# Designed miniproteins, single chains, continued (4), part 108

Each design is a single chain, and the fold is of that chain. pLDDT is the mean over its residues in the fold that is shown.

## One batch from the design tools (miniprotein)

Design m15746
Fold by ESMFold2-Fast:
Structure m15746 (fold): chain A 81 residues (1-81)
Amino acid sequence: SLAEEAKKLGLPNLAERIEKLQKEHPDSKEAQAELLFLKGRLAVAKGDYETAEKYFNEAAKIDPTLGAKGWIFYQADKAAK
């Protein structure tokens, strides 16, 4: 699961957010947008910037503010490496 993958990468807070979101509102559009954003953050943590960009763009189609936040994380992480 995505939450287990986040835990393996040393991101327990991200894992908890993914788990709670899937548990509380698995089928809502808001939950789908946030889950795509969290998937993007997980991809950034793995160094998979191409996958992160795709998830952030998908999140932005549902919620433009989440897409913008994801892009900021993408740029900040990429600049640090």
Scores: mean pLDDT 76

Design m15747
Fold by ESMFold2-Fast:
Structure m15747 (fold): chain A 93 residues (1-93)
Amino acid sequence: LIDAIRAELERRVPPEVAAAIAALMQAFDAAAPNYPSELREKLLELLQRIIDAAAAGDYEAALRAAEEAARLSPDEEVKAAARALAETLRAAM
């Protein structure tokens, strides 16, 4: 699934943005079993907003969602991946 989403995004966004989104998805998949259900649901909603916004070229909306994901996640790997995505999105704007 992550590889398929990355391939779709690479056709619509710069490769570095697609790679950063894929890295965030991988970090979330690894950490998700340790999250409370409410937090897991909220982070999945944010991931979907990031994907939809980036695919639409709305990097400002994608950036806001990435920053919120970094703030909400207690996991350092997810925080780091979300922050890396935010930096990549700022560079693409």
Scores: mean pLDDT 82

Design m15748
Fold by ESMFold2-Fast:
Structure m15748 (fold): chain A 74 residues (1-74)
Amino acid sequence: MSIDQVIARLKDYGIDPGDFISRETRTLDGISYQVYIFSNAVAIIADTYDAATQAALATQLSAQYGLPVIILLR
C-alpha cells in the first residue's frame, strides 16, 4: 500500500493524518506488518485480522510513540 493510499484510508476513518514521519516493518509472531508513523497517528497495515497479535503490536507502538494506533486491513 502506498503512503497516499494509507492517508486516504485514515481519512475514511475520520482521521486527518499530520506530517509523515517514517515507514517501518514490524514482525510479531511470524507475521510482518507495514507501519506508517505520522505526527498525530500510527497506522498498521494488515493483510488479515489477528486480534491478539495486532492488539499486542498496537500496544507496543502506542507505548513507543504515545500516539493513537489504527489498524487498516489491506
Scores: mean pLDDT 80

Design m15749
Fold by ESMFold2-Fast:
Structure m15749 (fold): chain A 105 residues (1-105)
Amino acid sequence: SLEEIKEEIKKLADEIEKAVKNKDVKNALKTQREFTLKVIEALKHAKSLEEVREIFEFVNELNERITKIIKELKDEFTGKEYAMLGAGIGVTDLMTATMVNAFER
């Protein structure tokens, strides 16, 4: 169900935050990829534009929370690590926006 997939997305967001706080860049990047795939799965389960918008708002709130933590810990990462963590979030945002636009047409 969509609610079960949303719970899995939330758990993945919590694991990303934990990995970032522990400076576990490898696990953070791996979990960000899994997060993106679960967001795509949630969008495939959406049966209305309203559900797509709900998923978008849910994912955006989680992405903002993760981005804030990464920015707060910026000085604990190399420039490359910081850029890679930021890029992982950007991919999820782009995928979500693309799916919303495709569904509206």
Scores: mean pLDDT 79

Design m15750
Fold by ESMFold2-Fast:
Structure m15750 (fold): chain A 94 residues (1-94)
Amino acid sequence: AELPLASEEERAAGAEKLRKLSEEELEQMSDRAFAALDTDGDGTISVALFRQFARLQGLDLSDEELAAADRDGDGTLDRAEFLAFMRAVQAAAR
């Protein structure tokens, strides 16, 4: 599914939001986002779904960041990998 890209203004707002999140808020947001993306309830999400979510939130993900998230090359992320990736994105937004 093709989602519209966030505007430059929305991307800046998204980055500021991530930068300002506490560890607790980041974990809660990541858990909620993961649950929403885990449509089949198997405890994993596809990299394609995550890419769509990132675009919707105004996050510009590099190929390097996507490769780091998909360590096994199986095209899926578990909850722990998703949280670790979100922490890395927050650090990069500084």
Scores: mean pLDDT 67

Design m15751
Fold by ESMFold2-Fast:
Structure m15751 (fold): chain A 107 residues (1-107)
Amino acid sequence: ATSQLENALSNAQSALNLASNPEVQEALKNAISNLQSALATGDTDALLDALSNLTTALQLASNPEVQQALANALRNVGLALLDLAPPELVPQAIGAVLSAMGTLLDL
């Protein structure tokens, strides 16, 4: 879980450095804050907020390098949710991994 969250944070930071769209940048800043909170506290609500913000950023991103970094971040958040979250959140975790895989296959 910690390794997945560190990888998600690294990929979100990379996406922010590459992103030029202000809406994508704002969603990424929010996701980075949520990922930092999740790493510090283990709070699954922070992970769900990170998932939401990364998904928003991915929907708005048009640059393939930004999309790839976002998809990698989203995949790692989904994997962390599978490790940490109660069974009720498994569908959201699977959805995140599948969405990320779909984006990577389209690149």
Scores: mean pLDDT 80

Design m15752
Fold by ESMFold2-Fast:
Structure m15752 (fold): chain A 87 residues (1-87)
Amino acid sequence: DEKKKREEAAKKGIEERIKEYLSSPDPESQELAEGLKVNDLLSEWLKKAKEKGVPSEEIEKAIEEVIELMKKGDYESAIKLLEELLK
């Protein structure tokens, strides 16, 4: 199923990117702690989205927005975005 394969690929992509950011040389840093929180919230939201039957297009859009915020080091906005999605 094309839709299912696309959702699995998007999830794998975000997981690999999160691992890259979490491989920071300073494990005690604020950025590492915030990155872990983003990962936890993203995992929670992906489970909720799957249960609610959220369209893969919306899932992909949210994942890309989170990735872009993490790339910019804006973990606070990434956390807020995921918290809003979990409402």
Scores: mean pLDDT 68

Design m15753
Fold by ESMFold2-Fast:
Structure m15753 (fold): chain A 86 residues (1-86)
Amino acid sequence: MISVDTLVAAYALKLLQEQGIEVTKDLRKTLAEILGVSEGTVSKAKRLLESNPQKVEEELRSLPTEKYVAAKLSAIGAVEELKLLI
């Protein structure tokens, strides 16, 4: 069972990688602060994305529509905010 917080963090990390942004330890810490989650949650998200990137999309699509939209918007918003800080 994967938490929504972990899925949001994983999707944000995927968006950063697709935009060519290097995911450093400091960037993961800043992402955790923006999302209001623990650094441990972002670390779990990174491991999930590295081991099974397709599972991130599958798990997000398994969420109810309202939660799926909210999760994607949270990730997109966090990525845009993070880009203003780096």
Scores: mean pLDDT 83

Design m15754
Fold by ESMFold2-Fast:
Structure m15754 (fold): chain A 76 residues (1-76)
Amino acid sequence: SMEEVRAQVEQMLLNLRRHYDHLNSTLSPEDAISVLKDIKDRVIKYLEQTVSDPEVLEEAKERIDELYDESVSRIK
């Protein structure tokens, strides 16, 4: 169901946020930005291959971009 897909996307975003926070605490600023961007690009490609509903896909992509921007803004 679409509710199950949305729940899976929400769980993925929570896991991704934790992963980004860990990378930001362990890598140099330059390395963190590069790695976070690579992860973002890979996750977006995965979603484009797995999420068939275009509205849900665009919402998920927007939230991933927002998470990336938020995470990068916290890098010193």
Scores: mean pLDDT 83

Design m15755
Fold by ESMFold2-Fast:
Structure m15755 (fold): chain A 61 residues (1-61)
Amino acid sequence: LEELIDKYEELGIKLPKETKETIIKLAKGDEQKLASIIQYLYEKNDFSVEAVYEAAKTVAP
């Protein structure tokens, strides 16, 4: 999961430390869910911890 996050940061997506930690925690080892959360944040242009919780609730369980 950390390797996938690093790849998104290389593409210019700047993630705060707490946001990265929250994404990893909520994705629970699911790479597809992690990708969906990051896509949501990018589309909303909101990289806050609150946006990660919103993304996790809106993407498929």
Scores: mean pLDDT 75

Design m15756
Fold by ESMFold2-Fast:
Structure m15756 (fold): chain A 65 residues (1-65)
Amino acid sequence: GGGPEAAEAARKGALAGSDARGAAASGGMIQHEYGGPEGGRRALEAALKGSDAAEAAELAQKGAL
């Protein structure tokens, strides 16, 4: 398991990397397919929720990773 340091490192690494950017780009493409700014915003939120970055940081903080 990790701790606050592991959670912080995971978050910084993911944000500095491409995972969060990839999730944002994926949300943008979903907006184009399903249409509308509201649809795009919810798709982006769903993509970010499915992002390993946010989940990894939370799980590391809980000591599950």
Scores: mean pLDDT 49

Design m15757
Fold by ESMFold2-Fast:
Structure m15757 (fold): chain A 95 residues (1-95)
Amino acid sequence: MKKDLQQVQETVGEIQKTAEELYKQGKISKKEMMLIQAKAASLWQEAERAYKQGDSEAVKQALEKAKEALKKLKEGDVEEAIKILEEAIEELRKR
């Protein structure tokens, strides 16, 4: 679980960095960059909450969804990446 949480933190950081790089390349707007970075930060907060509550399955789910969102961002599918992050946050908040 602690190792999974560390990987969530690292993956969320990569999502935020990738969004900034896409903005610098003119591929997304500043508003889209800020939205992606805010959603990534929210996913980290929900994963940390799940970790503190001993919910190992929620932490693993957060990691899987963070990796999926990062992959979609790197593929240029910004809309799908935002959707994955939003759905993951909502699902974690229901727990």
Scores: mean pLDDT 87

Design m15758
Fold by ESMFold2-Fast:
Structure m15758 (fold): chain A 69 residues (1-69)
Amino acid sequence: SKTELSFDSIDEALAAFEEKENISITVNAEGKKTILLGDNKELIVPELPVDEIIELMKNNPLIDGYTSE
C-alpha cells in the first residue's frame, strides 16, 4: 500500500509491534501467544484478528515513520 503497511502473518505483525510498543510476547501453557503491552494491557493471540493488530500499528511511530518516507 502507498499509505500503510500490511502484514500477512501474525508473527511478523507482532514482531514489528513488539519493537514499537515495547511489549513482550509470551506463550502460555496452552500454546496461545499473549502480548503484554507497556501499560500492562494483555492481548491474547490468535484471539485477535490480524486486522486488529494492523490497526493498532497504523498509529505507531514505527509505521508512521516508515510510510512518511
Scores: mean pLDDT 49

Design m15759
Fold by ESMFold2-Fast:
Structure m15759 (fold): chain A 97 residues (1-97)
Amino acid sequence: HMSKTGQRLYVQAEAGLTQLLVAATQMGMPLEEVIERMERFIQQLYQDLKNQLSNTEAVQVLKKYEDTVIRELESRGLGELAERFRKIITQYIREIE
């Protein structure tokens, strides 16, 4: 079961990603800069999850976030960014597991 805290952190992370993608598109942001900003978002989410949730719940939130973000990026034709995101988030999931 996803806790109230887990759901809140997930929603905040999704909002942050949407804002990043909008800004990146408007500014013509280079792929590597988008990746750096995504890494910072994932790191912040990881820290919040580790501080507020059990390891089991933290992994559930990260996996849900992974699935949602990969689908969003692939639907936008951003397959390279999706692959880079998958590698980054998988590393954080392994750190918890």
Scores: mean pLDDT 80

Design m15760
Fold by ESMFold2-Fast:
Structure m15760 (fold): chain A 62 residues (1-62)
Amino acid sequence: GSAATAAAGARRHGGASEAGARAMGDVALQGGSPEQAGAVLREKSGLPEELALGTGRFAAAL
């Protein structure tokens, strides 16, 4: 799957910042877990943990 597609989805539909979406995409590209991707997105974008985890799971599934 594409980290760029995951990052675009997180930014547009998850309310993530560009920096948060990029960091999440980088974690997914490196084979990080959905939880790691979601945690990075949460910390960089300030998203609620549930929303960040869902977005991280989406990124890992690509």
Scores: mean pLDDT 65

Design m15761
Fold by ESMFold2-Fast:
Structure m15761 (fold): chain A 65 residues (1-65)
Amino acid sequence: LRQQAQDLLRRAQELGSDRAVQLAQQGLRAYDQGDLELARQYIEQAQREVDEAERLTAEVLARQA
């Protein structure tokens, strides 16, 4: 969970997704507090936001080609 949240945070920052960054940060904080259930929920939400941002970026790149 910690490594997944850290990876998602970095990817979210690279994509410029403020929502994904916030969700990944909340997941890391929940993990640090020992709330693994809450951490997993935030990590899952962050993953969905990152996936959506990556999809939009791919569409922009395809349009430019």
Scores: mean pLDDT 78

Design m15762
Fold by ESMFold2-Fast:
Structure m15762 (fold): chain A 104 residues (1-104)
Amino acid sequence: SFKEEVAKLLEEAKKKAIEILKEAGVNQSLIDQFNAYADKQLDKVKSATTLDEIKKQASLFAAKVQEIIRILEDDGDFETAERLRELLDEFTEKFSALEKEYEA
């Protein structure tokens, strides 16, 4: 289902983002905050009863990744920020493809 595919996409993106942050030596507190936020978005996707709610949670996840990118850029870590931007672009592309498939 759309819900199951979006949940898988979010779980994969969360794991990849955490790997990028750990490799870059980003502080554990920021990683823990991101992980907790992403888990809440996953739970809301899994419990969602409408397409709009699923789309909202995916958008909130993307916004959180964008927030972390800005934090890294503000700290001068442009290399890690770019790696997360590439991950966000991949997530957005895959999510858009799922939307198109299930709205057809």
Scores: mean pLDDT 86

Design m15763
Fold by ESMFold2-Fast:
Structure m15763 (fold): chain A 93 residues (1-93)
Amino acid sequence: SMERRAVLLLVAVEIEKIGVENAVEFGREGKLSPEALREEAESALAALPARREEVERLREEGGESFEEIVERMEELLRETEEAAREALEIAKA
């Protein structure tokens, strides 16, 4: 069902956001090497285009009924990108 696809995608983007935000925190605390922090950030950034494509497909196929969940996922992906870019800056320092 489309509802199941939406729930699974939401869970995936939430977990991915938490992962990169945790990498940023561990990087700031010196608990994660600059190399590992860069790898986490680059992995997160590389996954964004495919995730944005999946969210856009859900918008196109689900219409108005899925507008709120799509907007929530778009915001989560934006926050993931911001955290990943922050991780890259920490890794450079």
Scores: mean pLDDT 89

Design m15764
Fold by ESMFold2-Fast:
Structure m15764 (fold): chain A 62 residues (1-62)
Amino acid sequence: SDREALERAEERGRRHMSSLSDEAVKRVLENYKALKDDPEHRQGLEDFLSRVAGLSREQIEA
């Protein structure tokens, strides 16, 4: 039961993060889009965006 509560809280946290305003998500994307021009940051950028915003590869490339 305690474990379920913890998992539920974690899932809620993920939902809250995913439900961040489109504005906040756009700001993060814009900031990192400037770095995607640099190959060394490109790999980290893809992983970061996919993890944080749950974006697909096509979304990141856009």
Scores: mean pLDDT 61

Design m15765
Fold by ESMFold2-Fast:
Structure m15765 (fold): chain A 64 residues (1-64)
Amino acid sequence: GALPDAATTARNAEIVRRTRKVIEVLEEKYDLSDLEINTKASELTVEGWREGLSDEELIEKAKE
């Protein structure tokens, strides 16, 4: 089987990619601090991953 480190790295890279996209949406929509944007984006991305949301569904959730 694949090494655990490789699987973890791939998952973390995908989470980071989605988090950055959510950050861009939040920055455009809301006048929030960097800390608040990063915290909210991370929480939304992790929840979206657990719920199996698409990138588009995650972006719509970020707009609410």
Scores: mean pLDDT 74

Design m15766
Fold by ESMFold2-Fast:
Structure m15766 (fold): chain A 65 residues (1-65)
Amino acid sequence: AMAERLANIAAAVAQGEAEKAATRKDSFKRMNEALGKSGVEAAKVGEEYRDRLAAIDAQVAATLA
């Protein structure tokens, strides 16, 4: 019972970290493209990146509940 819960927690955390790493890679490419266009587009990409990370954290937290 407890071991199963700990395994689920570890899996959820690992999955969340992998999704965050993929999100950083994608957002880095988008940010480089946006910086070539305008500071406004770059700021928008930064906000989208923050929101995506928050969504991943919320998904992990929901799995841990």
Scores: mean pLDDT 81

Design m15767
Fold by ESMFold2-Fast:
Structure m15767 (fold): chain A 98 residues (1-98)
Amino acid sequence: KREELFDKYREEALKQSPDKQKQLQIMQELFWKNATPDEQNLMKAQQAFYAGDLDTALKYLKKAIETIKKNSPKDVDISEETLRKRLAEEAAARAAAA
């Protein structure tokens, strides 16, 4: 299903430009423009995590979870402490693997 969405954006980008780099930029803009608030917050959390800013990543993860919980209120209530611990563990695992 996620692949179907990216295929759709890729087709639209291909119509707008033959350049692959420009197509990727257009796809990112289309995804961002059409993304739901939870998707936008997840993208920001991912960017912050890869930049090493765990506090910002946690902030956006909390916003995404809150939005998801409002729309589908089940099994997504995770404490800030648990999220912070999980982000730290993942960062440590990534550092150990590289």
Scores: mean pLDDT 67

Design m15768
Fold by ESMFold2-Fast:
Structure m15768 (fold): chain A 97 residues (1-97)
Amino acid sequence: DEEERRERLEELRERLERLEREVKKKVEELRKKGVPDEEIIEEAWRLFLRALGASEEEIEEFIEASRNKDVERARELLLRAFRRAGFSEEELEELAA
């Protein structure tokens, strides 16, 4: 159980690290092209959420919540995307620790 759980957490960390690298690469590319920071942030979130399996509708809801500075709504949508991608609440807490 402990061994299996450790391997699972390593897989999830690797997946998140890979996604973070991909997002950072896209951010650098857009910045070099002179895209405004607000659009870069939105594109980074679109890429991240799409990689987690969020629908275009859910992505647009998140962007709208972000534009409105609705932090609670944006957080709720992000957690929903993580859960849909197969991350449990317990796994997310352990990855943050």
Scores: mean pLDDT 79

Design m15769
Fold by ESMFold2-Fast:
Structure m15769 (fold): chain A 96 residues (1-96)
Amino acid sequence: SAAAEARARATREAVGRHGLREALELMEQAKKDPSYVEEAARTARATLAVAPPATAEEFRRELLEKAKELSPEDQEIVERAVREGLEEARRRAAAE
């Protein structure tokens, strides 16, 4: 039913927003301790990989904006993870 599909979509969006929040919090911690960068990148990639196309684009913008606050080196790590996550999301959409 349309109601069940809307509920499933809302649940996926809520899970995605939780992952986005975790990635952004890890990036904030990475500003003080660079050891958090790899975990932030991994979380960002995983969050984007399972996101619906519309929310994936929103998440990409927020992640890349936050990445600007990091060192150039750490920003490259996050930008690469974002690209890899979006590629995985596109592959999953094509397979479905």
Scores: mean pLDDT 82

Design m15770
Fold by ESMFold2-Fast:
Structure m15770 (fold): chain A 78 residues (1-78)
Amino acid sequence: LSDEEKQAALGKLLAAIKEKTKDVKNGNDLSDEEEKEIVFEALVSLGLPEAVAREEAERLAAGGSVEPVIEAVARALA
């Protein structure tokens, strides 16, 4: 994956998370469970399989690296 593809994927991921956060009232006070669900829905909306999106959302919530998520999104968008 090129750096350009990774940057495009990151931008789309952040935009998708923002859109999904709008579906929740008062997004500033989200619980850890609500944040995981928003990330999961954002990843699925970008074309990731549900199983992969769930694993990545849980991994990020646990303080995991964002790099594998960006790569997965970039591959789904390519």
Scores: mean pLDDT 75

Design m15771
Fold by ESMFold2-Fast:
Structure m15771 (fold): chain A 95 residues (1-95)
Amino acid sequence: MGEKESELLKEIEKLKENKDPEDQKKREEKEKELTQLISSLLLFSTMVSLYRLGKMSKEEALEEAEKLLERLLEKGEISEEEKEEVLKKLKEYLE
């Protein structure tokens, strides 16, 4: 619920405009699950924004995501396999 969250949502909506039906459906499913598993669109938006501004490398963004996912894993909010899937999807999204 912030400016960076709104920017990320706008970017996702722009991807939906592309209308390649199979690839868009795959992207939407991955992005929706990624957002859910990270438990915060704001956190995802912050990491993407820092990467895009050149303040954080792709490697650093993934490392920070892994730390957040480890906290969720310790709380029992996600499984180990879900952590790996989120990191995989984030890496693909940042590419």
Scores: mean pLDDT 63

Design m15772
Fold by ESMFold2-Fast:
Structure m15772 (fold): chain A 85 residues (1-85)
Amino acid sequence: KATEATVKALEEAARIAESMGLHDVAQALRDYAEKARETGDPLKVAKEAIKAAMQAAKSLTDRFLVELAIRDALKKYDPELYKKL
């Protein structure tokens, strides 16, 4: 069952992206947080969230910062899922 931890991680990453002015990235992460609520495979949703967020990021620097924000949020809120990435 979708772990509340995975949802919290994606919502925290979205909040960080929003604070950086990356509104498209934040929206993509919020959409995947909603998918995580209904998923039987949170690892798949997390991987797709990273891909979608990186696709929404327009520069290499933004992609790097976004990937770090997602990974740090997953380490903090869902460390068991993070180990499987």
Scores: mean pLDDT 80

Design m15773
Fold by ESMFold2-Fast:
Structure m15773 (fold): chain A 99 residues (1-99)
Amino acid sequence: SEWRELLDKALEALRNKDFQKFLELKKKAVDLLVSQGVPEAEAEELVEELLSVRSTIDVLEEALPKLTGEKKERAEKALAHNRAELAELEARLEALLAA
């Protein structure tokens, strides 16, 4: 999916602290979804939520091997919650694209 590729590139730019490229790729993802029939406000909200959740998952996945005990258990629960939220956001976006 072209929108998935744009979000992947946006997150890579964010990791590299290239904030200008991040904002450009975020805008391209929104513009792509709008061109495919998603209302602009919903496209902006979904792209922002997808980037936020995916960024949180990346941070948790990086931290998890360094954690032990209760902190590890809490991070695993947070990761599971964010993965479920990601799946719901992706399903909502695919439903909008199918309409």
Scores: mean pLDDT 89

Design m15774
Fold by ESMFold2-Fast:
Structure m15774 (fold): chain A 132 residues (1-132)
Amino acid sequence: LQEEFDSLTEEEIKELKVWLYTGLARYYLRKGDYEKAEFYLDLAEKVANEDQRLVLTALRAVVYAKKGDFEKAKQLIEEVEKGLEKNPKNSFAWTYLAEAYKLLGEEEKAREYAQKALDIDPTNKLAKEILA
């Protein structure tokens, strides 16, 4: 197995960047550092494809809900819901929408969307936690 990254394409590097920045955004969100969470979401959006942007926008809705900006969170939720009408097989986008709805007190919608995420990816631990 190759230890070197000498064969990585520009597309593969972009995918690794989205993965890294999304992970850092989630880490800082968990710590309550919303400024750094938004900073890493902004970096991820610069290199993300359309499907990845749905995940990032849904995660941004979670950030705004945790900040108490429910109006902005709702606007971002509606944007992601429209995107998911065209591409419904996005487990993490449904997961972050479920988390955002839970933070807004919309328990029924949160459970519905977490179930959609699990129907797409049964190994999705975050969606399982929302349904617990």
Scores: mean pLDDT 87

Design m15775
Fold by ESMFold2-Fast:
Structure m15775 (fold): chain A 107 residues (1-107)
Amino acid sequence: KSKLYKVLDVAELELNEGNLDEAVKWFAYALVKYPTKPKYLTYIEYGIQLYLKYNYKTTEQLSGAITFAIGLYNGKLDIGISNQPLEDLAKEVTEENLEAKLKEYGL
């Protein structure tokens, strides 16, 4: 679980540096690798699924997708989206990539 938060820290730092594509890959890795996770990460998971489905490209679009996903989930609406794009994106990063990023960011 501490390792889950390290991956999330990398994703947030990439996002802060403006590396949106890299940030989304690290969020995908965290969501796929750690199936037992806090409920709030379900909103982020659905938001990223929407972001990938509609081929969005900006931080504002990612934030909008997450906000929309929260609304859908709380409204008891079926979000019924394939997890395959998220799983495919998660495969683009490795444990070795994680260790390199932790060193880069001083984590």
Scores: mean pLDDT 75

Design m15776
Fold by ESMFold2-Fast:
Structure m15776 (fold): chain A 74 residues (1-74)
Amino acid sequence: SLIDEVKKKLDEVVERARELIRKHGPAEALRFASNELAKIQKEALKKDPSKLDEIMKLVREAAQRVLRLVAEAE
């Protein structure tokens, strides 16, 4: 389903951000995650705008996970 695809992509963003923090630092990871989360949100909403609330919730939760990783790395 679209929601399962979004969840998978968001998990991949969080794991890539974790890797980028270790190799390049939190600023680069945050820039990467911000860009990818915006892209995932935009593309998902274009495919099914009726799932706005669920998509927004998933993106927000992924953003919070990335921000926590960045905070813990400082």
Scores: mean pLDDT 86

Design m15777
Fold by ESMFold2-Fast:
Structure m15777 (fold): chain A 75 residues (1-75)
Amino acid sequence: DKVIKLTDGKGNEVYSYRIGGRILIISKEEEDKLHPVTIQSIIESADPGQRPPKVGDKVVNLKGEESTLTEDDFK
């Protein structure tokens, strides 16, 4: 499984994908609006068996905005 469900530090439910050593965060709303080909490309680009995300890791969303994971992201 290449997808880990977590929050964005603000309580919003998101999906995380590890791609090339970076963590991409996609919200449910963003995923619903993406074309199936785009979603498939993201899934295919995601790295299997990578280290789980942890507190202090930097993440990026589809808009290119960066944030840092906190303890609340794993609840």
Scores: mean pLDDT 64

Design m15778
Fold by ESMFold2-Fast:
Structure m15778 (fold): chain A 86 residues (1-86)
Amino acid sequence: SEIEELKKQLPKIVEQLKSKDPLVRKKAIDEILELSEKNLVEPILPSLVELLKSKDKEVKEAAERILEEIRSEENQELIDELLSKL
């Protein structure tokens, strides 16, 4: 299943987003945006919201941008609930 393979890769994508290498971070951002287009982004949402608590300003800003880009009627309620617990 494509969904099962993507869930397996989600921890790797999150770690890439925390990378000190801007090219690695951009690759992770592009992968998350592709998941959003396929409506497969929901499993990564809790991890993305947790990145908003990062002490690394670049990681926090990347997470904020991604969350705004992927926000939809389908995932808005879950994102808002996760944000309310920060």
Scores: mean pLDDT 78

Design m15779
Fold by ESMFold2-Fast:
Structure m15779 (fold): chain A 77 residues (1-77)
Amino acid sequence: MSLMQQLIETINQAIELLIQNGDLQLAMDVVLLVGLAIGRGKYKEAADYARSLASQQPNPEVRELLLKVSDLAEELA
């Protein structure tokens, strides 16, 4: 599996979990900040956004997914 494929899968998992938990605002922030940065090839910016959003998240499962997104995006930068 490519790093890009792992990154997209992990972002989708984070968004799905946030929607299931009713955290629609953070799900939207992930799409608009992290997803758009990745779509523009700005992987370092995407990693920084994912890490920032993780620091604001009290749910440890969502936090771990966002940290994984940050790590994968840094590997692509």
Scores: mean pLDDT 84

